Designed miniproteins, single chains, continued (3). Designs and how they scored, part 1

No score or structure here was measured in a lab: all are predicted.

Each design is a single chain, and the fold is of that chain. pLDDT is the mean over its residues in the fold that is shown.

## One batch from the design tools (miniprotein)

Design m8001
Fold by ESMFold2-Fast:
Structure m8001 (fold): chain A 63 residues (1-63)
Amino acid sequence: MDQELQQRIQEAVQRTDDTLRDNTDQAIAAVRAQAALLAETDPEAAAGLEDGAAVIRKMHEAL
């Protein structure tokens, strides 16, 4: 019984961590998608967005 409660708590913690990670990944993916759309029209802005996305990813990986 305590084992099930501990397992439920562990699952809740993992779900919360996964949700935060998914939200960050989705934000990075959205920025990168926008960069891809700008690549032919404004390659300088596209490069800036890709660099920004890479920095955000690196910062979150360090947490």
Scores: mean pLDDT 73

Design m8002
Fold by ESMFold2-Fast:
Formats: C-alpha cells, sequence, structure tokens
Structure m8002 (fold): chain A 58 residues (1-58)
C-alpha cells in the first residue's frame, strides 16, 4: 500500500545520497507525495523495487 511506497521511496533517496546523487535524491523526496496519489500504485511499487535493486547492484 501507500506505506510500502513511502518506505521504498525513502530507501531510494538514501541509496541515491550514498552514491552522491543528491539532486536526484531530493527530487525523489519532493515527488513522493505526488507519487502516492498515482492511479497505479502497483506500477509505482514495481518501479521503486527495480530501481533500488539496480542501484544496490552497483
Amino acid sequence: GKEEIRRLGEELVELLREQGQDAKAEAVREGLPKVLESPDLEAVLKYLRLKIEYLRSL
């Protein structure tokens, strides 16, 4: 649900900051409230999981 999206979004923000992508991290953080209003929360969850897995593989 929305809480899972919030947690994954925060995790993505932290990963981006760890990789020195502060501008992207801030954009994700600012965009989270709008993302939570998405009509397709399942697609958002899939995207966040894949992005986090990709960044962790680096």
Scores: mean pLDDT 79

Design m8003
Fold by ESMFold2-Fast:
Structure m8003 (fold): chain A 85 residues (1-85)
Amino acid sequence: MEAAKKMVEGRNAFDAQDYETAIKYYEEAIKLTGGKSLEAWTNLGLAYFKAGDYEKAVEYFKKALSIDPENEEAKENLQRAEKEL
């Protein structure tokens, strides 16, 4: 429940283009899930990507892929972030 609330708050901040606030909420969701949430890692990577921190975006998309190596969204986002480096 608490992790789901942090994901909603992060998504709302992301949609408002407040990427620093989105990052904070997604980091809390990751902490509450013990790092097991593919969605939280992917969304954290996207928030860093939108903030222009492509190195962090690559790092967190790789974290998402460590949970599900076949996740197409994470693979596509990783390729997009690596292209910016």
Scores: mean pLDDT 86

Design m8004
Fold by ESMFold2-Fast:
Structure m8004 (fold): chain A 59 residues (1-59)
Amino acid sequence: SKKEKILEEADRYGTLAVLNGVDPARVEELSRELVQAIDNGDYEKAEELLEEIKRLAES
């Protein structure tokens, strides 16, 4: 499902961001906001938060 795909990618890219030296607290904050967006049915916001996590992983 779209929910499962977003959650799996958030976990994967969040882990990569931490390995690349990003503050784990920042990744945890974005991940919590992403989960809340999904719980509210706001998949547009969840995708935006996922893109933020992906950008951190690319650093």
Scores: mean pLDDT 85

Design m8005
Fold by ESMFold2-Fast:
Structure m8005 (fold): chain A 64 residues (1-64)
Amino acid sequence: NEERRKVLREIADQLRAIGEALEAYLKYKKGEISREEAVEYIKANTPEEAVPLALETFERFLAA
């Protein structure tokens, strides 16, 4: 029961991290925010434990 809840929360946090990274990337591509502002957006809107995943995902979107 506890283990299942923990796994589901981790999955939810990872999905949120990816979603926030995508949102930041789209804002950046539209010219609405700078790269630094996008990083700050991710940190403000992503659970702390999932921030590294969000930042890595954002960097991969930027890597041309």
Scores: mean pLDDT 84

Design m8006
Fold by ESMFold2-Fast:
Structure m8006 (fold): chain A 58 residues (1-58)
Amino acid sequence: GEELKKKLLEAIADILAAIGDIYEAELRGDEEALAAAKKRLEEAKKKLKEIEEEIAKL
């Protein structure tokens, strides 16, 4: 229900934020910031997969 919708929107927002951070890090040539942003993107993708698995149980 409603809780899954909120989790989905939060996961999408996290993915977009991480993509933005990757873009900025690439423009600055900041390898450490780039690595950190990529890690956040992978974490956000894992959350999205968990939500997909919850939906599949319905």
Scores: mean pLDDT 83

Design m8007
Fold by ESMFold2-Fast:
Structure m8007 (fold): chain A 85 residues (1-85)
Amino acid sequence: GKKIEEIGEILGKILKALQKRGYSEEEINEILDDFLNKLKNKGLTNEQIEKIKEIIEEVMKEDIELSDEEIQELSLKLLELVSEL
C-alpha cells in the first residue's frame, strides 16, 4: 500500500544522505538491517519487506543530499508511518 512505498522512499533518501555524509557501506547496511527487523516485528510480511528493499535500492541510485533539518523531518515522518502499521 501507499504507506509501504512511503516508508521505502523516506528510508532510502535518509540512507543515501548518510552515505554522502561519509557513512560506510557497513554502517548503512547495519542501519537498514536494524530497521527492517523492527518492521518485521511490527507484523510486516516478507513480501512487504522485499518491496521496501527494492524501493530503497532504487532511491539510493539517485543523487540525494539532505540538510540536518531535512533528515530530522524525514526521520520523524518515518517513525509516524511505522507507528501507524
Scores: mean pLDDT 85

Design m8009
Fold by ESMFold2-Fast:
Structure m8009 (fold): chain A 62 residues (1-62)
Amino acid sequence: MSKEELEKEVNRALAEMALAVAIRTTEDPAKKEQLRKLLEEVAADEDPDPKKALEEAKKIEA
């Protein structure tokens, strides 16, 4: 595995973990659905960015 491939896997895991926490702590069912869709998008992303995922989650939670 290349360094770039490893970094992408770590970034995906970090983004997924952050979104899972957001989904768990959010009580609004509509916001939970939006966070779940974002999690699916991150899981399918070729180059996941955990910082971008957190920013999008924060916008949904606002």
Scores: mean pLDDT 78

Design m8010
Fold by ESMFold2-Fast:
Structure m8010 (fold): chain A 58 residues (1-58)
Amino acid sequence: LTPEQRKELKDLMEELVKKELSLEEAEKILTEHMRKLGLNEVQIRAGVHELRKLLEEK
């Protein structure tokens, strides 16, 4: 991931957490965005795992 892509994903994850979306809805949005960025399945899985941790915190 480039620094720019990493920042974009972090900003998106923060926005999804603030919107109080269901886990399934947030994962779908994140997965679609990561695929548009050309990330592979391993990277997508890692991103989804990180999002789940953020949603579980509070």
Scores: mean pLDDT 77

Design m8011
Fold by ESMFold2-Fast:
Structure m8011 (fold): chain A 88 residues (1-88)
Amino acid sequence: MEDEKELEQFEEEARKIAEEKGLRYVGPILVKDDEKLTSLAGTSERGVTLEVVLEKEIPGRKVLFLAAKGATVTDEQVERTREGNRAL
C-alpha cells in the first residue's frame, strides 16, 4: 500500500542512478544484514557482477536496489546471489 508507492518511487530513482553509471538495473531486494550486502558489490555468480545503486529504509524494512555490469541477469539470480552471500 503505502510502501508499494514508496518502492515505486525508489525504483525509479535507482533506475536513473544505474543508467547514469552505465549499469543494467535489476531490481529491489529486501535485506536484513547490510554487512553481507557489501559482498554483493564484488560478487560474481555465473559471470554476473552486482552493484548496489540505491539503499533506502522504508518503515519496518530496508530495501536495496541492484544493477549488473553489462551482463544479463534475472531477478532469480539476484535473489540467489544474495542468499548465497548471506549463507556463506
Scores: mean pLDDT 60

Design m8012
Fold by ESMFold2-Fast:
Structure m8012 (fold): chain A 73 residues (1-73)
Amino acid sequence: SLEELEKELKELEEKLEEIRKKEEELKKKIEEAKKKGELNKELVRELIEVGAEGVLLAAEIVSLKKEIEQLKK
């Protein structure tokens, strides 16, 4: 139903916000490590993984928004 899709959209948007907060935290940690002359490869790997999750989730949100828009017409 439309209501179920709108609920799913809200849940996905909340998850994307959490992912973006994790990205910000990882970027700050990487920047701090760079200032110390240390490249933490593990933090860089985590940032890439979290970023990939964000891209996939953003694509799911776009797809779901299109489905909701079609159902409203």
Scores: mean pLDDT 83

Design m8014
Fold by ESMFold2-Fast:
Structure m8014 (fold): chain A 80 residues (1-80)
Amino acid sequence: SVDDLIAEFERVAAEAKALVAKIKADGYATPEQMAEMRALLARLGGLYKRLQDAKAPKEVIEKVAKLIEELADLIMSQEA
């Protein structure tokens, strides 16, 4: 259901935000944290597609997209 997908997104988002906060506090990402960020990005991408297919509210889809952008930008900044 859409509600189950939204709940799954909220769980993944909490995990991603906690990891981002730790990386920002430490000022760097370890190789293990980089792998974790990439795994979370893949999970968020899958959720984005499933939420679009389920016709979730636009505001939910936009929240997923913004988190994907934030995580992708952080990954790129660590690889530079």
Scores: mean pLDDT 87

Design m8015
Fold by ESMFold2-Fast:
Structure m8015 (fold): chain A 64 residues (1-64)
Amino acid sequence: GKLIALVGAETAEAAEEAGREAKERFGADDVIPLVGASGEEALALAKRLSEETGDIVGVTGIRT
């Protein structure tokens, strides 16, 4: 399976920086930016994507 990183930030620019770091530090294959999302929304999306793809989905930059 692939590693998908959901990267939270208050701005799109901050989300792009967090996405780059996720690829470099965690080996993320795909990055999905979540601008202004809550921790609950991020966890719900991560669960859904993991169930749909069978991939590992991680959340960073959001308080859960």
Scores: mean pLDDT 76

Design m8016
Fold by ESMFold2-Fast:
Structure m8016 (fold): chain A 57 residues (1-57)
Amino acid sequence: MEKRKLKLEADYYYSKGKGHLKEAQRALANGDVETAQKHIEKAKEYFKKAEELYKKI
């Protein structure tokens, strides 16, 4: 198993999760709670994927 590839993929998913958290904050500032919840759910999915990949290293 390629440890370098796993780290790059984990970093990628972590960055995607951070991006969705920023979008959730923007949606909340606009009063769009439904959109914010969708972005929070996506962020959680990406963070879980990143964590699973980091554990395989």
Scores: mean pLDDT 82

Design m8017
Fold by ESMFold2-Fast:
Structure m8017 (fold): chain A 85 residues (1-85)
Amino acid sequence: MSVEEVRELALRVAELLARGLALKALGEDISEIAEELYRLTKELAEGLKELPKEVAEEILEEAERHAAELLAELLREAGLEPPEI
């Protein structure tokens, strides 16, 4: 797996994690998303093992920021968070 492939996979995992957390907050069933997350997270872990530690850490930091930003947007759209900051 290339650096680009691992980065794309990490961003995909981040997106599914953010969506899953938002749906859970809304009381929706997350079974399908949880199952998909499990499979993709396992694949991501294998890909990260093939990369230098610093590159893997950068990819994870980018994915974590992306997930946090997307989760905040999804919660805001659902009216679950205050509109301030």
Scores: mean pLDDT 79

Design m8018
Fold by ESMFold2-Fast:
Structure m8018 (fold): chain A 67 residues (1-67)
Amino acid sequence: GSMLEAKQKELIEKIERTRENAEKAGVLDEEIEKLLEQAKELAKKGDLSRAEEILNQVERLGVRRLT
C-alpha cells in the first residue's frame, strides 16, 4: 500500500481508540460521537488534515469533561 493508506489506517485506529477511551471514561456524549464519526469519514476519504483537526477537537473536549 501507499504511505497515504498507512496513515489512513493509523488515523482510523487512533479515532477508534479515542472513542473506546471516551466510552470507558464516561465522556462519550452525542457531540463527541458525531465528531468521531465525521473524523472517521474524512479519514476514509483521505482527508487526513481535516480528520486530525476534528480528532484534536474531540481530545480537547474529552480533557475538559475529565475532572
Scores: mean pLDDT 80

Design m8019
Fold by ESMFold2-Fast:
Structure m8019 (fold): chain A 57 residues (1-57)
Amino acid sequence: SKEELREKAERDIELAEELLKQGQLVAARVGAHEALKLAEQSGDEELKERARKLLEQ
């Protein structure tokens, strides 16, 4: 469902944010890409923007 995709995208964003704080740049980037894909599938513009911001770092 879209709700399940949104929840997973949010979780993946939170994990990617934590990985960035720990200096795990490659793992954070992979997580952000996965989160962006899920956010696009769910149609959640806020989650898409959050994932894009992670990829800009």
Scores: mean pLDDT 84

Design m8020
Fold by ESMFold2-Fast:
Structure m8020 (fold): chain A 87 residues (1-87)
Amino acid sequence: SSSFWQASPEEQALNRRYREEGDEGARAAVLAAGNERALERIRADPERWVDQLMATRGLDRAAAEAALERAIKALEDNIAALREAAA
């Protein structure tokens, strides 16, 4: 899996429940936790992500900032949907 984060022990336990028991709520919880970790990393240093987007995508600063804002909103919306599915 291509991920910029590592699954926590809690996330690994939830993944086992999904795989062994077919617990769709556990799967949604794992995916929510992963997305929440990604959002936490972005919010901890948003300027670093803007710089990365400029370097890797050839975007100017305004375009990179807009792209990051869209990515944050998409993560927030996805987390909300996954948390509702896990409930």
Scores: mean pLDDT 78

Design m8021
Fold by ESMFold2-Fast:
Structure m8021 (fold): chain A 59 residues (1-59)
Amino acid sequence: SARDQLKTTQQQLAELAGVSVSTVSLVEQGKADARNAAVKRVEDTVIRLLTQGKLPLKP
């Protein structure tokens, strides 16, 4: 999955997208409704991280 390429945990992706870990899990399993705003946040966050090459910042 795209998350695996980032080596990011479900919790980290959920925090970056502003959604629950359960929502991230559903998106990864392909079981989430793509029209759900939370699902779109997860997808947009993954694409942004991949295109920008940015990981969660250290201090």
Scores: mean pLDDT 67

Design m8022
Fold by ESMFold2-Fast:
Structure m8022 (fold): chain A 60 residues (1-60)
Amino acid sequence: PRTVTFRRRLTAPDREEAERQARELAEEMAAQLPGGRVVRVEVEQTGPTEYLATITIEVA
């Protein structure tokens, strides 16, 4: 198996919303890839309303 890592900047009023957005994005991205499975989702706060989501997906 191969893994693909994506990083996305998110704007959210709080961490809960940022984590929700990151999870939705991870699921959508996995659905678009052959045999895609979410391996890891990390959210890091980079500003008062800015977050960085790091999403790792395993592909067939």
Scores: mean pLDDT 84

Design m8023
Fold by ESMFold2-Fast:
Structure m8023 (fold): chain A 70 residues (1-70)
Amino acid sequence: MMSKEEIELEVHASMLIIRASVLKRIAEKKGDEETAKRAEELIKRIQEHRLDEKKLEELEKEIRKLEKEL
């Protein structure tokens, strides 16, 4: 079974994927192909680093920047 810490990281990663997916859909509806591509790359990076707390914190900051740009 996963540890409590691993479960928390998986939840964090899953929430970031949901947020990035929402941003991608908003960008696609606006016709902003560049922002949609950036959101897709963030999803891929989150999936690659699901159990890396420091990397997830960095990726969350990038998601917040995209949220402000939309």
Scores: mean pLDDT 82

Design m8024
Fold by ESMFold2-Fast:
Structure m8024 (fold): chain A 86 residues (1-86)
Amino acid sequence: EEEERRREEEEREVEEFREFMRRAMELADEAIEEDGVEGLRRLGEEYRERGDERMANLLYSFAEAEEGLRIMSETSERIAKESELK
């Protein structure tokens, strides 16, 4: 009985975390589409003011990741152009 409850709790925790991540990603995509990284930071601040610290921290992390991805994308384009010349 306890082993079955533990398995169900672990599966539920994983699913809840996955759903939370999906929701956060959807919110991040919408914010980025409207106002870019600044929209994402504003959304994070709103969730912090609502008392949803977990969501706010994740949205701020997405803002930092989005800035990093842009730098990587620019670097990849430069490398691709060099490869095409050969």
Scores: mean pLDDT 73

Design m8025
Fold by ESMFold2-Fast:
Structure m8025 (fold): chain A 68 residues (1-68)
Amino acid sequence: MELAVPLERLSEEERRRVEEAQRRHDEAMAALRAATTREEVARAAGRVIRAIGEAVDVELRERRRLEG
């Protein structure tokens, strides 16, 4: 998972959230790699897309707080 904000500039709480999101992304990617059927690939790909969406949403929420 890639972030625009460097980890060293995040608070301890934000760093934990990033680590949790990365773990979920890694789990989703592992499921995708292990998938052998079209149905399994579709299900795993959905999880990967959702994990990426969660990571992006966290970054956008932090940017909006700084603007507010």
Scores: mean pLDDT 69

Design m8026
Fold by ESMFold2-Fast:
Structure m8026 (fold): chain A 82 residues (1-82)
Amino acid sequence: KLEEIDKLTEETLKLLEEASEKIKQQTGDQSAVDQGRQLLISSIETTTSQAKAYYEDPSKSSQADQLYTQLKNLTEQLKSLL
């Protein structure tokens, strides 16, 4: 599961970079796009760290699964933007 989280996180961050570049080309508003991208990077990194920590604690397995599902949903949303 930890390896799966790392792969999903890498994919999500790559998709976010691609989506951000596409939007910058369409709008020309680099500052607004960069700010939004940084907020999403922070959210993704926080969720990933928390999910990994919860997977190491057997009492938190349900919470870990919920965070993994949230990360997966975010990845799918980013794919839909491309």
Scores: mean pLDDT 77

Design m8027
Fold by ESMFold2-Fast:
Structure m8027 (fold): chain A 135 residues (1-135)
Amino acid sequence: EEEKRKQRVELFKEELEKLGLFPEDLEYSDSLSLEEKLKLMVYLIVKILEGKGTYDDYIIINEILKTIATDPNASEELRKKAALVEGFFDLVLELPVPHPFYYLIMEKLSEEEREEVEKLLEEFAKKLEPLRIPR
């Protein structure tokens, strides 16, 4: 069980590296750029997946996702990266439905970008299939 969890986390980290997303331990504040907020979100997600996360880390992730989803100045590339990070996170956690802000971000992407995100998430889900954790 624990070995499978570790392998799932390593697969998640590989997908982050492919996206050029490197975690940064930043102090959460409204003065952070959207790009800095995404890097902090990645750091907090890795912390949670490694069993070191707190409830407050989850709250910060939700605030960052909401900010990226709702900010009219967020680039399509930034939204695409945020959707991928959240989608990969939901798949590693084996959540029955994607996070609500994932859907809100996806609605703001072009049809082509949406199809690419869905394809990458499907490919990642296929990699996780042999590592399924029993309830």
Scores: mean pLDDT 83

Design m8028
Fold by ESMFold2-Fast:
Structure m8028 (fold): chain A 95 residues (1-95)
Amino acid sequence: SPEQVEAEMLIGSIILTAAMRVVTTEDPEVRAIYQELLDRLQEILERARKEKLSKEEVIKEVIEALEEARKRLLEIGDEESAKTLEEQIKTLEEL
């Protein structure tokens, strides 16, 4: 369905951004947080495909994954990366 394609494209764009951070980040602890985020996003994409999740359900699960990663980045003092994720969350909440 068009809604399913939109949901898959949305999560795909966020996966690409997280994957780029994994390969460009030099801090091993920050990289580990982005790798865990990437793994969670890939699981959400697989479930969206298999279970035919709605765009709303995909957005909710993606926001939850981003919020967990943001919290972990704040705990290690990476306020800049945490702010970037906060901006992504705000954009998704406005969809």
Scores: mean pLDDT 85

Design m8029
Fold by ESMFold2-Fast:
Structure m8029 (fold): chain A 73 residues (1-73)
Amino acid sequence: SVRDPKKLEAEVTLALGYALAGIARSALKNGNLEAAKESIEKLRELGEKTEDEEVREEILKLAEELEEELKKA
């Protein structure tokens, strides 16, 4: 809940992760590989810095999936 600082931090971190993933996906679709790479790098860094195990795993999974898409672009 919003009253639990650690739970709120995890929720905010996950929301930021999804936002960065969305930016990367949009950049890939539009052929902006530089913007995609920057957003993916920020997403990976966010995941590596998070202490919540479930949020970390979700964010790092998104980063890995987007890194593979970038390699194919």
Scores: mean pLDDT 84

Design m8030
Fold by ESMFold2-Fast:
Structure m8030 (fold): chain A 59 residues (1-59)
Amino acid sequence: MKRFELQKLLQEILDAAKDGDREKVEELLEELKKKFPELSEKTIESIRNMAENVYEYYS
């Protein structure tokens, strides 16, 4: 189920950001782009910005 996979990846990105694991965040963003190529560049950038904010707060 594509929608469940998307939600799971988004949760994993946020969890990696909380852990300060920038490498894992980038790896998961690449996986997100690979599995959901229909997502706009703006959406990917928004997700990255959310992860950066979480990373900053918990680091």
Scores: mean pLDDT 78

Design m8031
Fold by ESMFold2-Fast:
Structure m8031 (fold): chain A 125 residues (1-125)
Amino acid sequence: PPSKEVVFQSLYEANSRYLDEVGKEAGASEELIEKAKEGLREIIELLVEKGLSSGDLRVLAGEITNFVAWAIKNHPEEVEAFLELLKEGVEKGLSVEKILAMIDAGKAAPTGAAALEAMRRVLES
């Protein structure tokens, strides 16, 4: 199997490039795009460190990146807070299914504030 460093680099390069593309298309500030990429970097580093299967790593890195890209377009002010909640979920060792449930709860909420509350409830349940 590839080293953790090689796995991290491959996942981060692909996913951060997607955030650059979506952020620029959405007219997001360079500051917001860089903060989103840094938060994603920290999450992917944690996922790799936890020793998840390659399948679970790709699914979680991809779904988290898709959610962050969605948040840049829909709730740009809450992007950093969404990343912090997802990072907490990964640090606590939540299952793949529970992290995906946090993402679904966030996307289903009518406002950024409601999304944060919904995601926090999944995290704490």
Scores: mean pLDDT 88

Design m8032
Fold by ESMFold2-Fast:
Structure m8032 (fold): chain A 57 residues (1-57)
Amino acid sequence: SLEEEIEKLREELQKLAEAMGAKVYFLDLPSLTPEEKLEILKKAIDFLRERLQARAA
């Protein structure tokens, strides 16, 4: 389901942020659709993954 996908991505985002020595917090914004939340999470994960890869690579 979309909710399961959102939770999965949210956890992945927090793992990546912790690997960088930071934490991220996402609040449930009532005006955002689940699809929009997924898009935001995917972009945030991509951003953090790129930063981690730059540090490791």
Scores: mean pLDDT 70

Design m8033
Fold by ESMFold2-Fast:
Structure m8033 (fold): chain A 94 residues (1-94)
Amino acid sequence: MPSISLPEIIKGEEGKNRKIRPIYSGLSPEDIEWIIERDGEKDIQSPGGKPGKFILGIKQEGNEIILYIRHSKKGDIIIPRDKSSGISKKSKIE
C-alpha cells in the first residue's frame, strides 16, 4: 500500500529553513506536492516550482527535503501529498 511517513512534530528555530526526511513507499518523490498552512492560509508547491506566499522553495537531496519557508513559525502545518492518490501526512512546527 502506498504511504508517506513523516514526523508529527518538526522542531527548530523560527525563521529558519526546515530539513525533513519523509519516507515514501510505492510513491515517487517528484509526484509529492508540499502544503504549508499558516494562520488559516495555505501555500502549495512542488519541488522546482516558483516561490509562493510561505514556501520560497523546495529542494530534494537524497532522502532529505529542504523547505525554504518565509519566516517559519511555531504552529505551521506541513503536509506532503501525493497528487495522484491524495495520500498525505501532517507535521507541525514547534
Scores: mean pLDDT 75

Design m8034
Fold by ESMFold2-Fast:
Structure m8034 (fold): chain A 55 residues (1-55)
Amino acid sequence: METLEQRIETYDRAIAAIEEQLKQYGEDNPDLQADLKRVEELKKKLEEQIKKLKE
């Protein structure tokens, strides 16, 4: 069973990997920039949901 916290860790790892790829392949890669923004948005939504559950 996947917890919301484990999903946040997965997004953190994905963000780190995309940032590393941007450093290697160029910060102007539009696909990687779009993926980064999307993962950040998904993470923020989950963080808000976790905060409500832990109040």
Scores: mean pLDDT 78

Design m8035
Fold by ESMFold2-Fast:
Structure m8035 (fold): chain A 96 residues (1-96)
Amino acid sequence: SVEEEYEKLAKEYEKLLKEGAEKEKLIEVLRKALEIAKKEGDEAAVRSGEFSILILEGKMDEALEMLSKVTGVSKEEVLRKIAEVLGVSEEEVRKM
């Protein structure tokens, strides 16, 4: 089932995070999940996957643009919200 495929990919992603794997391996798992989401027409999962990949690729500005368009709030407000949730400065989020 699709749910079993997502669960398998989620476990693989968590394992890679715990092992300190290269970001390219994390991106590969996310791209596999993204392909499943696209096939299923799960727009929310597609958006989440694209956002995560942009962050891992160091494309934070593009990730913020995507969230801004999705939420209808400014990039600056999205950045502020992320910084508040993570308990870090806006500058630290930009460096991620």
Scores: mean pLDDT 78

Design m8036
Fold by ESMFold2-Fast:
Structure m8036 (fold): chain A 64 residues (1-64)
Amino acid sequence: SDAEKAAEAAKKAAEAGDAAASGTAGYQRMLVSGNLEAGRKAVQAGAAGDAEAAAEYAILGSKG
């Protein structure tokens, strides 16, 4: 699904150390799945420079 692809992109961005890209992917995943809380936390973590946390929230949203 588009949500799963966005979560995968966020994970890859986190592995590359790109917190902003990871957070952006999490936000896009929120728009696809409707999981506003997970998407919001992904963007917030990305803005804080935590690429790993941003990816984790994006993946969490894709599961529910």
Scores: mean pLDDT 63

Design m8037
Fold by ESMFold2-Fast:
Formats: sequence, structure tokens, C-alpha cells
Structure m8037 (fold): chain A 72 residues (1-72)
Amino acid sequence: MTEEAAERLRAIVRQVDPAVGDAIGESLRKYGTAGTLRGAAERVQAALSNPDEGKQVVARLREAAALAEASA
């Protein structure tokens, strides 16, 4: 995953919660894409007390994980 793609993902998550966006960015940098994105989706939803907001982030992360898997 490129830095631009990671930045874009962080921007999307920041629309929900800036603190969660930072955690996602760091995880992507350290672990890679598909597995991290799938795990991150679960953790982002858990970190957000509002499940409705987490729904959008999880959908985005799931789509990104599918793209990463297709590339692998």
C-alpha cells in the first residue's frame, strides 16, 4: 500500500474519530494491508462506542482489504 492510500484511509477514518485514524495509520505502516485492515476494522468498531459510525469505517476497511487480497 502506498503512503497516499494510507493517508486517504486515515482521512476517511478521521471523519469519524481523529484518534482512531492515527491508530489505523500506524498499524498499516507496521503490519501491511489485508490482515491488518481486517483486524483494524474489528478494532475500530470496538474503539468507537457508536456502532453506526463504525459501520462506515468497517465497510471502507473491508473494501480496502479485498483490494489488497486481490493484489496479492
Scores: mean pLDDT 63

